# Ledger of designs, part 15: designed miniproteins, single chains, continued (2)

Each design is a single chain, and the fold is of that chain. pLDDT is the mean over its residues in the fold that is shown.

## One batch from the design tools (miniprotein)

Design m4494
Fold by ESMFold2-Fast:
Structure m4494 (fold): chain A 79 residues (1-79)
Amino acid sequence: AEKALEAFEKWVAELIAKIPSMTPEELEAAEREVEKQYAALKKTADTEDPEQQTLIYVRLLAIRSEFYLAVKQQKKKLA
């Protein structure tokens, strides 16, 4: 769980760095992939104890929120 969460965080950070160069179509593709990875990791957290589940959920939500903030700013530029 922890290693997969760290890999997801790093991948999303690299994706965010590319967002200012993305077209609307590339943003939609990125959003779909982030949602897919997020859902898979959140589901995997179901095997952890309640305290660890909460920590993983909070971390996943933080990573996802940073991604969508960057997407929202880029969509404003492309509008």
Scores: mean pLDDT 80

Design m4495
Fold by ESMFold2-Fast:
Structure m4495 (fold): chain A 64 residues (1-64)
Amino acid sequence: HGVEAGRAAAEGDAEAARRYGLAAGKQDPSHGRSTSGSAALGAREAGYEEAAEAAFQAMQDSPL
């Protein structure tokens, strides 16, 4: 799920990035947070910082 969240964020699709990050969090809360971080890092490297931040914040607001 981390790689999918990162890919979605890089494409500027914050909603998809959030959905993949949330799904990872439901399986493993600790890994869910790292998954959101991976999405944010990957998207920022690609220059999609706003999408990355949206994905990270969405996961932090819904840590399921």
Scores: mean pLDDT 54

Design m4496
Fold by ESMFold2-Fast:
Structure m4496 (fold): chain A 59 residues (1-59)
Amino acid sequence: SAEMEALIEEVEALPDEKKLALARKLGLPSDSVETATAWLVYAIRSSSVELARKMLSLV
């Protein structure tokens, strides 16, 4: 959906430090910014819009 794509763009636009912090809060791999970003995008794309918004609220 357009809303899900907007949330993915929001995640990809986060500063590196916030990407790593969010990945750690969600229990996702955070060994590099690239790894954290890939898993964050995957987690958001695999969730509902409501859950994706809740994940982003942790930033």
Scores: mean pLDDT 86

Design m4497
Fold by ESMFold2-Fast:
Structure m4497 (fold): chain A 64 residues (1-64)
Amino acid sequence: SLTQAFESTLQALNSVASELSAESREALEKLILEDPVPSADQAGAAARAAGASAEAVRKLKEAL
């Protein structure tokens, strides 16, 4: 369901929050406001564009 997918996305973000900069977290928050269930590729691209490390992007995509 959409609600469970959104919850899973939030849990994934929380699991990698310590490895994300404030800029990367803000970019992901904006993405979720527009699409509550972004694909792993969309989330990874947003984090990377905001300066996230390759490892943080990998972990984020794996968590989603």
Scores: mean pLDDT 74

Design m4498
Fold by ESMFold2-Fast:
Structure m4498 (fold): chain A 71 residues (1-71)
Amino acid sequence: MPMPEEEKKRKEAVLAYAQKLVIEEVKKENPDPETLEDIERMEKLIEEKGIEVTEEDKKEAEKLVEEQKKE
Protein backbone atom coordinates (compact mmCIF):
# COMPACT_ATOMS: atom_id res chain seq x y z
CA MET A 1 0.00 0.00 0.00
CA PRO A 2 1.38 3.45 -0.82
CA MET A 3 2.60 5.44 2.17
CA PRO A 4 2.15 9.25 2.51
CA GLU A 5 5.82 9.86 1.59
CA GLU A 6 5.55 7.57 -1.44
CA GLU A 7 2.41 9.41 -2.57
CA LYS A 8 4.28 12.72 -2.34
CA LYS A 9 7.05 11.27 -4.52
CA ARG A 10 4.51 10.14 -7.11
CA LYS A 11 2.91 13.60 -7.17
CA GLU A 12 6.34 15.14 -7.79
CA ALA A 13 6.96 12.70 -10.66
CA VAL A 14 3.55 13.46 -12.18
CA LEU A 15 4.16 17.22 -11.97
CA ALA A 16 7.66 16.90 -13.45
CA TYR A 17 6.36 14.90 -16.42
CA ALA A 18 3.38 17.27 -16.84
CA GLN A 19 5.83 20.19 -17.01
CA LYS A 20 7.78 18.36 -19.75
CA LEU A 21 4.55 17.88 -21.74
CA VAL A 22 3.65 21.57 -21.36
CA ILE A 23 7.17 22.57 -22.47
CA GLU A 24 6.81 20.46 -25.65
CA GLU A 25 3.44 22.09 -26.42
CA VAL A 26 4.82 25.62 -25.88
CA LYS A 27 7.78 24.86 -28.16
CA LYS A 28 5.32 23.95 -30.95
CA GLU A 29 3.75 27.43 -30.68
CA ASN A 30 7.04 29.16 -31.66
CA PRO A 31 7.30 31.14 -28.39
CA ASP A 32 9.03 34.47 -27.85
CA PRO A 33 12.56 34.71 -26.34
CA GLU A 34 11.27 35.40 -22.82
CA THR A 35 9.13 32.25 -22.88
CA LEU A 36 12.08 30.25 -24.24
CA GLU A 37 14.21 31.38 -21.28
CA ASP A 38 11.49 30.24 -18.84
CA ILE A 39 11.27 26.90 -20.68
CA GLU A 40 15.05 26.41 -20.43
CA ARG A 41 14.96 27.05 -16.67
CA MET A 42 12.10 24.58 -16.19
CA GLU A 43 13.88 21.90 -18.25
CA LYS A 44 17.03 22.28 -16.14
CA LEU A 45 15.06 22.05 -12.88
CA ILE A 46 13.30 18.87 -14.03
CA GLU A 47 16.60 17.25 -15.10
CA GLU A 48 18.33 18.23 -11.83
CA LYS A 49 15.61 16.54 -9.76
CA GLY A 50 16.39 13.20 -11.41
CA ILE A 51 12.86 12.01 -10.68
CA GLU A 52 11.99 8.42 -11.68
CA VAL A 53 8.75 8.54 -13.68
CA THR A 54 6.59 5.42 -14.02
CA GLU A 55 3.97 4.63 -16.68
CA GLU A 56 1.26 5.39 -14.10
CA ASP A 57 2.82 8.80 -13.42
CA LYS A 58 2.88 9.51 -17.17
CA LYS A 59 -0.84 8.71 -17.46
CA GLU A 60 -1.68 11.02 -14.55
CA ALA A 61 0.49 13.77 -16.07
CA GLU A 62 -1.31 13.41 -19.41
CA LYS A 63 -4.66 13.81 -17.63
CA LEU A 64 -3.39 16.88 -15.77
CA VAL A 65 -2.17 18.52 -19.01
CA GLU A 66 -5.49 17.81 -20.76
CA GLU A 67 -7.39 19.44 -17.88
CA GLN A 68 -5.12 22.50 -18.08
CA LYS A 69 -5.77 22.79 -21.85
CA LYS A 70 -9.51 23.20 -21.15
CA GLU A 71 -8.79 26.58 -19.53
Scores: mean pLDDT 70

Design m4499
Fold by ESMFold2-Fast:
Structure m4499 (fold): chain A 111 residues (1-111)
Amino acid sequence: GKSEEIEKLIKELEELIKKLKEKIKKGDIEGAIKTLEEAIEILEKILEIAKEGKATKEQIEQVLKLIDELIKAGLELLKSLGDAPLSVILKVIGLILRLIGLKFELLLIAE
């Protein structure tokens, strides 16, 4: 069911966050960006299910915590970019802003 689907997507997000943190630690900027993009795609799927009223309050709270972890990791990635091209810096900023937008959308669904 949709509740089971959200639980699987939450677990996938948790694994992607671990992978993202590892990529950042290793200085794999391209891999970190790709992993962050994959995490956003999973979040968008969760948001569609939540929008249909199929997410529990506990599931929404778990996802909000994971979004905060992704934003924090994205900011750490941004700090690690050093002398990266402006296009790469702007791409990471764009992904962080998208995460913030998804957080606000999920908060509106929760109220």
Scores: mean pLDDT 89

Design m4500
Fold by ESMFold2-Fast:
Structure m4500 (fold): chain A 87 residues (1-87)
Amino acid sequence: KKEKINEAIKKARDEILKVLQEKSPGVEEGKALADKMYEDALKNVDNIKKTVETLLKGAKELGDLFPEARDEIFKAASKAVAEISKI
C-alpha cells in the first residue's frame, strides 16, 4: 500500500521535472522545490490528507514561480492525488 503511494509521489516529481526542463531549462530553483515537495510528501505517507496537501502546496508554489508551466505542473500533482486517493 505505501509502495503505491511512494510510486505516485515519485511519478509526480518526475513529470514536474520533465515539464520544467521543457519550459524552463536550466532553472535550479524548480528542481529544488520539486525535490522538497517529493521529500515532504514521502514524510507524510502514513497520512493521506497531509500527503495530498503537501503535493498541492508544492505544485502551487512551483506554478507561481513558473507561470508558463503552471497548468502542466498542477495537472501532474492532481493526477498523483487521484492515484493516492484510490489507495
Scores: mean pLDDT 76

Design m4501
Fold by ESMFold2-Fast:
Structure m4501 (fold): chain A 73 residues (1-73)
Amino acid sequence: AGDALLKLGQPADAAKVYAQLLESADEKVRQAAVLGLLRVGPAAIPALEPLTKHKDPEVAATARAVLRALKAA
């Protein structure tokens, strides 16, 4: 999608919120967060990269899966 610095405020902020929701114990909330991150697209990559090293292996695995999907597009 290329560079979108002027549009980072809304999509990047949404991506950060969805990234935090990946830490939820509720599977439905985590699923909604995954779909939201995929909808945000490449602007979600910066929010996901730190989560791939998260102390919680479930959060790290989910973040890696979403990140791979976004980079494969």
Scores: mean pLDDT 74

Design m4502
Fold by ESMFold2-Fast:
Formats: structure tokens, C-alpha cells, sequence
Structure m4502 (fold): chain A 95 residues (1-95)
């Protein structure tokens, strides 16, 4: 049903936000405990910034799904940005 599809999208968006937050926590622990080069530290800080942007996109997606006044154009735009965010997140997880 449409309600089940909407709930699935909400649950998926929240899971994605939770996973990104967990990964930020792991990277912060690594920055605090590991003997890292300046280059490695900069890369990890860049990954945190990317993960924060991914969280923001998925929070906007969740808000848009829950907004009955959102236009079709707004829904399409945030869906596209969310799809781009998945690609970035999968690359970060693979490292």
C-alpha cells in the first residue's frame, strides 16, 4: 500500500541517518586514539564533513516525505540528492 511504502521510506531514511551517525562516532574515536599522519587525519575529517552532509540530505528527505504540502518538484529534487548521497556513503563504508 501507499502507507506501507511511505513507512518503508521513513524507516530507510532513519536507518541511513543512524548508520551515518555511527560511522562519524567511529571516525572520531579513530582520530582520538590512533597515531595518524596529517594526510590521514585530513581525509577522516573530510569524511566526517561528507557524512554530516549526507545526514542533512536524509533529514530533508524525511521532512519532505512527512510534508503533505511538498510539491512533486520538491519531492523529485530531494529524491535525486538522496540517491547521490547513497553513492558517497557506500564509498565511505567501503574504505
Amino acid sequence: SAAEQAQGAIDSAQLFIDQAQQLIAQINQKLATEDLSAAERAQLQAQIAQLQQIIAVYQELLATILDPSASDEERLAITGRAQEAVVVFEKIKAE
Scores: mean pLDDT 85

Design m4503
Fold by ESMFold2-Fast:
Structure m4503 (fold): chain A 69 residues (1-69)
Amino acid sequence: SAEESRKATKEILIKKLKEKGYSEKKAEEAADLMLQRRYSEAAKLLGISKKTAKKIADEAEQEYLRSLL
């Protein structure tokens, strides 16, 4: 379902952001923004470029899609 896909992708995003040194609270907030394609807001929250925020989101989506193969 769309809800299951969103939950799985959110968990991957949180894990990736925590591995980059962000707190769990920031990782959760940024993950929600990235899932909504609000990359500029996520980038501002994380102190990174919009391009970098989109790259992190794209990598998480690709990881989720690979898990389905």
Scores: mean pLDDT 85

Design m4504
Fold by ESMFold2-Fast:
Parts: structure tokens; sequence; C-alpha cells
Structure m4504 (fold): chain A 81 residues (1-81)
């Protein structure tokens, strides 16, 4: 979490992407890691990739009983598709 925030703050979106991918290899349903990957891909110009991971994060949030977060992430994904 702290390491990922530092990469984003420094504009190191490629490092943030790589960190998020490593986190997801350990926990594929981690909402923070999915959202970080989506944000990193958006900043790198991969809007389709960003949309895909925001949608996945939305589905996980819905499964965990977080409907407000799920709706927010789904809307963000739809704006990028």
Amino acid sequence: VSQASQYIDQGNYEQARDFAQQSLSQDPNNIDSLSLLGLSLYQLGDYRGASRYYLQASRVADQQGLPVLSDFLRQRAQQLS
C-alpha cells in the first residue's frame, strides 16, 4: 500500500503497475491492487486495460457487500470503454 502510493506520487506508473501485478499474483481478488492496476494503466494510456481492471474490482466489491464502491468502480470502467 505505502510503496504503491509512493510510485503514484512520483509519477512512476510503470512501477505502480508492476507492484499491483505482483500483489494480484498473491491475491487476485484484492480490490486495492485491482484499483491500483486500473489507475496505473489509465495513466499509461491503456484505457481498455484500465476499464477491465476497474470492472473486475467492481465485481469483487459487490461480492464483498460493498455496493457503493462497486457502483463507483463500474461507472469508472464504463467511462473508459
Scores: mean pLDDT 82

Design m4505
Fold by ESMFold2-Fast:
Structure m4505 (fold): chain A 90 residues (1-90)
Amino acid sequence: TLDQQVQQTQQVVDQSIQQINDQRNFVNRVSSSGNSNQAQQIADQAIGRLNGYRRGAQLIPDNASDQQRRGQQVADQAISQLNNITNQSL
């Protein structure tokens, strides 16, 4: 159902935001202030976009699957960038 697609999109977004925050917090514990600032910017931009996709799915449920796919791509890119910063910091 459309409600299930919207709920799935919300769950994917919430999980992605949690993963991004966890990785950002890890960078903050193990890296320099410069790397921490970069991680913060990556996280903030990705989370902003993810919240936009969640809102888009709520406003137009028929687009929920498309919003979910776009959100997943943004999350994957952000997590990859944060992992690269983490690896450089360790």
Scores: mean pLDDT 84

Design m4506
Fold by ESMFold2-Fast:
Structure m4506 (fold): chain A 60 residues (1-60)
Amino acid sequence: EQSPLEKAYSSLSDEERKEVQKIAKENNLDIDDPIEKWLEVLKKNKASESVIKKMEEALK
């Protein structure tokens, strides 16, 4: 029922969500974009390892 992106977002802390939202805004990411695209952009923009790991876990 929840998309992988929604699952990942639910696992993030408030600070992690703020970080992800900032990167998303700067890179024109949309909530309808696949989580793989979000991961690629987050990695390129040096997002914290905890964010990357939580996003990767949501893919499994």
Scores: mean pLDDT 78

Design m4507
Fold by ESMFold2-Fast:
Structure m4507 (fold): chain A 93 residues (1-93)
Amino acid sequence: MKVRVYVAVPGKGITEFEADGNDVEAAAKKIEEETGIPKLLAEFMVEQALSTGAKITLAYGDGTTKVLKSREEALEELKKYAEKGVVLYIERL
């Protein structure tokens, strides 16, 4: 399953890439390589986002998730949170 990923890291901005959502470990490794977030944290956040079954999900480092109806709405929420903590956007393509 192809997924679009945005990762917001405080002080580092937002990074975008595509990953395979059927390979959570490979997706998490790519997040670590692109952003410096520890692989275990990235894996946890990817699993939480994918567990919603929703098309578009934000996952937070504390394990909470937020389902959104549009890319525009989700990217605005991502930007609002970006300076407060790590947030992961996952969209099923």
Scores: mean pLDDT 83

Design m4508
Fold by ESMFold2-Fast:
Structure m4508 (fold): chain A 96 residues (1-96)
Amino acid sequence: SEGLIKLIDSLVKEAIDGAKAGNGEETIKRFEELAELARQMGNEVLAKAFEGARYIAKGYLLLKQGVDEQKAQEYIDKGNKLVEEAKRLAEELGRR
């Protein structure tokens, strides 16, 4: 679904913007709760998307804090891989 892919892109933007705005910890917790809810509902696409957004928010929070740039990049890379997997699943569901 094109709408689902746009939603996933919006979640990534929310993760980055939340961390940059000083709401990184709240943003991470919200995505953790949403990922668990999606998992309980059997929604694998949203579960991966929320987990990916959570890792992206973690990475940008670390960058804002100036603590560990390498670990921040590892979190961002992990989050981007989960987001890419969520988008592939969303495209596959849209073709069924």
Scores: mean pLDDT 87

Design m4509
Fold by ESMFold2-Fast:
Structure m4509 (fold): chain A 70 residues (1-70)
Amino acid sequence: SPSVDYIDRTIDNIRNWGDQETDPGVRTRIDVYIGIIRSGRDIVRQDPSRAPVVQDLVDQIVQQVNQDIS
């Protein structure tokens, strides 16, 4: 599914940022964000009609991660 593929790529990108992060607090927040996005992926797999709502949530998390690592 294109939506699942997008979510999986987003998880990989955020994980890569987490692997390069030295601040334990930021690393912990990144792990939480990955967990939330993984839950969203499972929702889309179960009900593809929810993909737009989950994608919007994922995009909001990506913006938050960008702020946390900047």
Scores: mean pLDDT 82

Design m4510
Fold by ESMFold2-Fast:
Structure m4510 (fold): chain A 82 residues (1-82)
Amino acid sequence: NDAIDAATQALLAQMTAQASAILGRPISAGQLISMLNRYRRLGYSHAQIARMYGISPSAASAALTTATNTLTQLQQQTTQIS
């Protein structure tokens, strides 16, 4: 898929597994995307997210960018009539 490269998909899968461990419950890719967007709204830095998930800050930046773009695409795809 053009929106998510194979390397970014692998990163999101790793982060999904780690989020499941952190929360003590299974997490879907969509739930991870929601969590990453929430962390951004709460003012979490790339370095803080990288530490939480055991990844590099550059990987955290890539994951956050992908999460933001995916959320924007989903919102734009939703019919906004009422």
Scores: mean pLDDT 71

Design m4511
Fold by ESMFold2-Fast:
Structure m4511 (fold): chain A 83 residues (1-83)
Amino acid sequence: MSAKELLEKARELARKGTKEDIRRAIELVKEAIRKAKEKLPATSYTAAMILLVSAEFNLEMGDIEEAKADVLAAIDIVEEALR
């Protein structure tokens, strides 16, 4: 699966909005970042990783909508950087 395919799948899962789907989405975004690391500007990498850490924290605290928003924002940053 390419970085773009991982981000598309992560976006679908995040939009479904269950706790387990959001956890899976975070995992897929991390894999996409890992695969595309050489192509990502350092600023985009840092911003996306901060959002993923925020998403994991919000998910653990039960703030599902905040976790979803953070994951979707991270996906947008990585997708824009890979254009």
Scores: mean pLDDT 87

Design m4512
Fold by ESMFold2-Fast:
Structure m4512 (fold): chain A 66 residues (1-66)
Amino acid sequence: SLKALEVAKGALAGASLAAIARQVGISRATVRRILERLGLDPRAPGPLVLSEEARERLKQEGERLR
């Protein structure tokens, strides 16, 4: 979906969950659910930290959703 693509782009850019939620116009809980569906764990304490593998997955998913 278009919203999933925008969430993926925001996460790849290093945006916070709150910033992505504001930009896409959805709740932070919905952003977390979309990230979980993309195979990412948003529950890690601290800022949203993406592994290199997770960043590659988001990049590939973003290109696929294009």
Scores: mean pLDDT 67

Design m4513
Fold by ESMFold2-Fast:
Structure m4513 (fold): chain A 69 residues (1-69)
Amino acid sequence: SQQTLQQLAQLGKEIAQLLHNGEPKSKIIQKLEEMIELAKQISDPELRQSLISSLTLNLDNLKNSVELK
């Protein structure tokens, strides 16, 4: 829905702010997981699959980063 897309955009802005402020990656991981759960509510199956795939890739890359020490 349009509201879900707006919430996803807001979470994306929050993640960008957390990254800019040097917040711990655990906090960013939590926000990405929230975005994935919200993306599952998207009614358009193509958009839903695309967003979940993109967000999951970003989450996996962040979890497997050497900077997570």
Scores: mean pLDDT 79

Design m4514
Fold by ESMFold2-Fast:
Structure m4514 (fold): chain A 87 residues (1-87)
Amino acid sequence: MTLEELFEKIKEEMLKDVPEEYRDVVNRVFETIKKGIEEGKSKEEILAEVRALLDADPRLTPEQRDYLLGKVELAIDILEEKRKEEK
């Protein structure tokens, strides 16, 4: 499985667990993760960018932001582990 295929798989799994109204948010979050990893950003830098994106969306409550941020942190950990295996 390529890194790109893993990105799509993780995104699809998150989309199954979120209401339809948040699908656009999940997609934007994953594009931010993908870009950050491609640019060689740290986990902390990517999480900061995702947090800023979630904070900018007035539809999200603090609880929803925390939930999504937790899912993002897990996704970054999985993707970084996969990247290490391909070295």
Scores: mean pLDDT 75

Design m4515
Fold by ESMFold2-Fast:
Structure m4515 (fold): chain A 67 residues (1-67)
Amino acid sequence: MKKTILVLAESEETAKALAELLSKYYPDAEIIAVAVPSREEAEAVVEELRKTIPEPLEVVYAPTFYG
């Protein structure tokens, strides 16, 4: 069963770096990296994608994104 992992970070560079790291540990997973300026926008993106992607979706937030 293919898992989708959504990576949310405050910058495109951070999101891509985390997506690359996760792809090494989860090579069979589909990884989507999204840069968002705030937690509220990150939560909105997650809500929208959960409506579109009914299959197992795991959400990962950048460690520095939330204090």
Scores: mean pLDDT 73

Design m4516
Fold by ESMFold2-Fast:
Structure m4516 (fold): chain A 72 residues (1-72)
Amino acid sequence: SREEEVEKELEKIREGMLRMRKALEEKGYSPELIAQFIEGMAAMYMGVLKVVDPELAKELEPKVEELIAEIS
């Protein structure tokens, strides 16, 4: 279902963000730089998704914004 597709895609994005944050923290990057990298990657991902699946992107956008706020 569409709901399952949204949840599955959101989980992939969350896992990617968390792995990046952990890796950058282990290398001593500042919280500010980590936040910028996470935001930049999310923007790139959503930009591509808006082209390939605009309806899915529309449903994911507010949830991805919430994820950025939680993880950054």
Scores: mean pLDDT 85

Design m4517
Fold by ESMFold2-Fast:
Structure m4517 (fold): chain A 95 residues (1-95)
Amino acid sequence: SRAAAEARLREILATVAGMPPELQDEFIELIRNRENVLPPEIAEALARIEAQLLADDTPEARKLAAEIHAAMLILAGIVTEEEARAQLARLEAQL
């Protein structure tokens, strides 16, 4: 569900990006209110977080980057939850 994607994204934003709940709320609302389009500011911020995680070059960091990407696309309505789960399963198989 979108609620599950939101909950996972909030968890990652809190633990990985250190975002306080107020900024998490603004971030999620920007994604939700731009149906099928990611706001450029959100896409740029997520690309920076993903780049930092991928620079660590660990399986855990790669999985987190993929989970952030998948949750973001689900919330924006760009991909289905099934497509996101398939992408994560493929990544886990490569670890």
Scores: mean pLDDT 65

Design m4518
Fold by ESMFold2-Fast:
Structure m4518 (fold): chain A 89 residues (1-89)
Amino acid sequence: MVLEEAFNDPNADKANELLVQGMKAAEEGDIERAVELFLEAGRLAKNNPITMAMLMMALSVMALAAEREGNEEAAELFRRTLEEVAKLG
């Protein structure tokens, strides 16, 4: 069944791990590492619309959070990363 294969997709699983690691790096202030992890997650997840949607939502939330904190440089980097990830799907 295609749905069971989707839950056991090693690329989607790896992309989800990278998404979590990227969010953690962003929380720690390592914005460059966060961007690297999100771009890698996007490349792995490009054929999985659910994982791609989750990644794009996470990037949007982090861009908004950085902007609220006055970190416009980080907000701009997350917005650019979102654009690059969107081009993959």
Scores: mean pLDDT 77

Design m4519
Fold by ESMFold2-Fast:
Structure m4519 (fold): chain A 80 residues (1-80)
Amino acid sequence: ALTPAQQFALAVARELAARADDREALVALIRERGLAYLREHPDTDTTEADIEATVAEVEGLSTEELRAMAAEIAAAVAAA
């Protein structure tokens, strides 16, 4: 079974692929799901700063780069 972190990464990858052309909606979704993950997993080493770093990365990428990132995240989870 996938770890909670791997499940979260796959959920993010799916949203990156689905909303690559709607960056405002994607940023809002990453923040919402990231904060929900932190609330549900208080013992995680992931921080709000890590979520904001992900948002900044997404805001800096093109639609094609976001889709490539989604594929890389999915591949990394599959390889782990």
Scores: mean pLDDT 75

Design m4520
Fold by ESMFold2-Fast:
Structure m4520 (fold): chain A 82 residues (1-82)
Amino acid sequence: SELERERRRLVETARESIELVEEGEKDGKTVASSQSAAAIRLIGESIESKDEELSELARRGALYLAKGDIEGAREVARRAGE
């Protein structure tokens, strides 16, 4: 269904965004706030899904990104995509 396809896109984009944030931090560079904001927004959109478990994981991931806890956000994205 289109809803499931959109959900997969959101999860994949969130995963890629978290990876980009992690890569930027690895080089000792401050990740652009726009990248973190985009990831938080995309995760936020998945929070509105009727999949309660995915929504809870998305909320947690967004909070980790907001705090700059990239490892926590990465783990959440991994579970959401699983």
Scores: mean pLDDT 57

Design m4521
Fold by ESMFold2-Fast:
Structure m4521 (fold): chain A 65 residues (1-65)
Amino acid sequence: SSEELAALEKLREHIERRFERRKQEIEAMSKTMSQEDVEKLLQALEANRKHAEEFIEEQRKRALE
């Protein structure tokens, strides 16, 4: 339904904003932790972001059926 698609788009935008804020927080942590630890956190964040995006896209495809 159009309502379901609108809800999924809002969820996607919310997730994207949360990931962007978290990325900025992790980058700011570079002043207080090792570069290696910062890189590990950024890699984990990127992996989680891709997984969330794929999940939302799958739900959108199902909503169009």
Scores: mean pLDDT 82

Design m4522
Fold by ESMFold2-Fast:
Structure m4522 (fold): chain A 66 residues (1-66)
Amino acid sequence: MPMFVDYGEDEYLPFDDVEKRIDEMEQQVKDTLDQLKKQGLITDDQYQQMLQNLKQVKKKRLQKVK
C-alpha cells in the first residue's frame, strides 16, 4: 500500500504527534549510534559530532511546534 503524498510536511500538521515522533526518532538514532560505537564501527569523536547535530535539529523542530 504505497503512498506518494506522505512527507515530513504532512507529519507537521499533528503538532503533538510530531513532538513525540521527533523524540522517538532522536532516541532511535542515538541508540543506533551507541550500538555502532560499542561495536567499534565509528569513533567516539564521530559519535559526539552526530549527537551534537541531533540536538541542534531537535531544538529547532521542537521550537517550531511549540
Scores: mean pLDDT 66

Design m4523
Fold by ESMFold2-Fast:
Structure m4523 (fold): chain A 99 residues (1-99)
Amino acid sequence: SMLEKILEAFRKIIERLKEKPELSGLEESFLRDLEEALERGPSLGSLLSGLYLISLLDDKELEPYKELLKEAAVKLVEISVKYHDLEKRRKAAEEWLRK
């Protein structure tokens, strides 16, 4: 499913970030966003945090995850624009993530 692919991307980003001997406060903040997303599910915010961390790590092994997270971010934005009702928006996002 798309959800499983996003969560795997987040795990790989977290693993690479934890290999660094020192993290900035900004890196620690975005790392926390990804760790919360592993427990509570991804949001647009966590996808953007992941994309930012991939850009900072400049790791070629993370390039496929960059394209995946961009696709997911675009889709969640499209759902947010299409549905003004919060419940319908949540349901549409959940249905897409299960694919």
Scores: mean pLDDT 83

Design m4524
Fold by ESMFold2-Fast:
Structure m4524 (fold): chain A 77 residues (1-77)
Amino acid sequence: RDELLAKIQLGPREERVAALEELVADEPPERRRLIVETALLLRDEQLSLDEVAERLGVSRATVSRAEERLGAAVAAA
């Protein structure tokens, strides 16, 4: 799990996507995609939650919940 978290931080984009997918594997595909895309936009594009919501065409509340779920998954790893 520590190796998985390191891949999310330092790996190439494809490895980061795979590691994030693995971290949230228990989520439904649509939520998993939202969580992964939120994580990538916040980290790689350095967007705010409002900017991520605009980019993904969802509400700020949806992005906030995805970010919260990602944080919980990281804490559980």
Scores: mean pLDDT 74

Design m4525
Fold by ESMFold2-Fast:
Structure m4525 (fold): chain A 73 residues (1-73)
Amino acid sequence: MIQTVGVSSRVLSGEELAEIVREVAEELGLKILDIKTSVRGGVTLTIAKIEATREEAEEFRRRVEERVKEAEE
């Protein structure tokens, strides 16, 4: 099943967000199908497509959001 997860930051670069996404996916054993980054109005957005169940995607999102918050502090 394909799930889409988006994460954004005003502080982190697209490279930093993509790296967090890759690290979390590797830790959870999830396959990344695609990662796209964009910058709009000073906000960096990274969108990841992963091969995951809904529950796995929710855990993935939670961990990514936690790491982004830590990196922004």
Scores: mean pLDDT 82

Design m4526
Fold by ESMFold2-Fast:
Structure m4526 (fold): chain A 79 residues (1-79)
Amino acid sequence: SLEEQRKVAELVAHTILGIGYEMEGNLEEAAESYKRAADLAVEIGDYDTALFYYRKAGELSGNEEEVEKRIAEIEKLKA
């Protein structure tokens, strides 16, 4: 659907933004961009991509507890 195509485009855009912020040393902004990409990956059912970006975001932001909770939710959806 057009909505799914939009979500995929937004996922890619937030991934690119995350990489850009990370290269600039803006780790908090990079983490937020990766979290948004991960949220979009969940919405389209791409749980592997979601897990990857949530883990990366947690590592960059230090907010590992929140990310750990989201990862647990997604692992249940994959099972």
Scores: mean pLDDT 84

Design m4527
Fold by ESMFold2-Fast:
Structure m4527 (fold): chain A 95 residues (1-95)
Amino acid sequence: MEELRALTPEERYRRFAEEADRASQKGADLGAQMTEEELDAFVDKLVEQLRKEGRTELADEIRAMYERLKAAGLTVAEIASYLLSFLVAHRFAEA
C-alpha cells in the first residue's frame, strides 16, 4: 500500500495494468487446478481474513461478486481470474 502512494499517477496506472494482467493470468492458472469446493473454501478464508482486518465492505463485495459469478455459470478458472483482478483493482483504489 505505501509503495503505491509514492508513485506518480502515470506510474500507478502502468503498475496497475501490469499487476491486473498478472493477477488475471495467475487466477486462471490457479483456478484450472482447483475444484469448486477448493475455490469456495478459498473465498470463505479470504472473506474471513478481510473481516478480521476491518475491511468489511470489501469482504461483502467479494462474497456478492463470487455468488453472482457462480449464478452466471462461470467456471472455477474464470471466477478465480476475476477475483484476483478485482483484488488488485481494490488495492490500487484504496492506496
Scores: mean pLDDT 77

Design m4528
Fold by ESMFold2-Fast:
Structure m4528 (fold): chain A 78 residues (1-78)
Amino acid sequence: SELLKKFEKLAEKMSKEELEELLEALEAKDIDTVARILAKVATKYKLITVEELRKIVEALKNSEEFREEAKKIVREKL
């Protein structure tokens, strides 16, 4: 998935503390907190477009499979 690769690029730029907060939010299905964390990193590093960020957030909201793959990526980077 191209969206999952873009999510991984964001995760690669996160601190340990940001990754821990992101994992907790993903496990809680707190999509608003997830979107806030991702938006902060995306804006700071200019790694993805606003449209790409929106698509990642929608995938995290609507797909259990995408959420599980995202959690796996975050755990592997901790």
Scores: mean pLDDT 86

Design m4529
Fold by ESMFold2-Fast:
Structure m4529 (fold): chain A 75 residues (1-75)
Amino acid sequence: SKEEKAFQITGEMIGLFKQAYQALLVDKDLAAARALIAQAEKLLEEYKKLRPDDTKLIKEMEEAIEYLRQLLAEA
């Protein structure tokens, strides 16, 4: 169902954020961080198609991705 897909995407997004923070702050692997952020962006676009009315969560995910991009630019 759409509900199951949306729930799976949120779990995958959380995993990608954790991995991106580890790549940026622990591993210092900027190439891995770029790939993980790009994957999170693709999943967010899928989430927006499944849950366009979930504006609060979408905004929070967009802000989290933007923060990761800022950390990447400063690294």
Scores: mean pLDDT 88

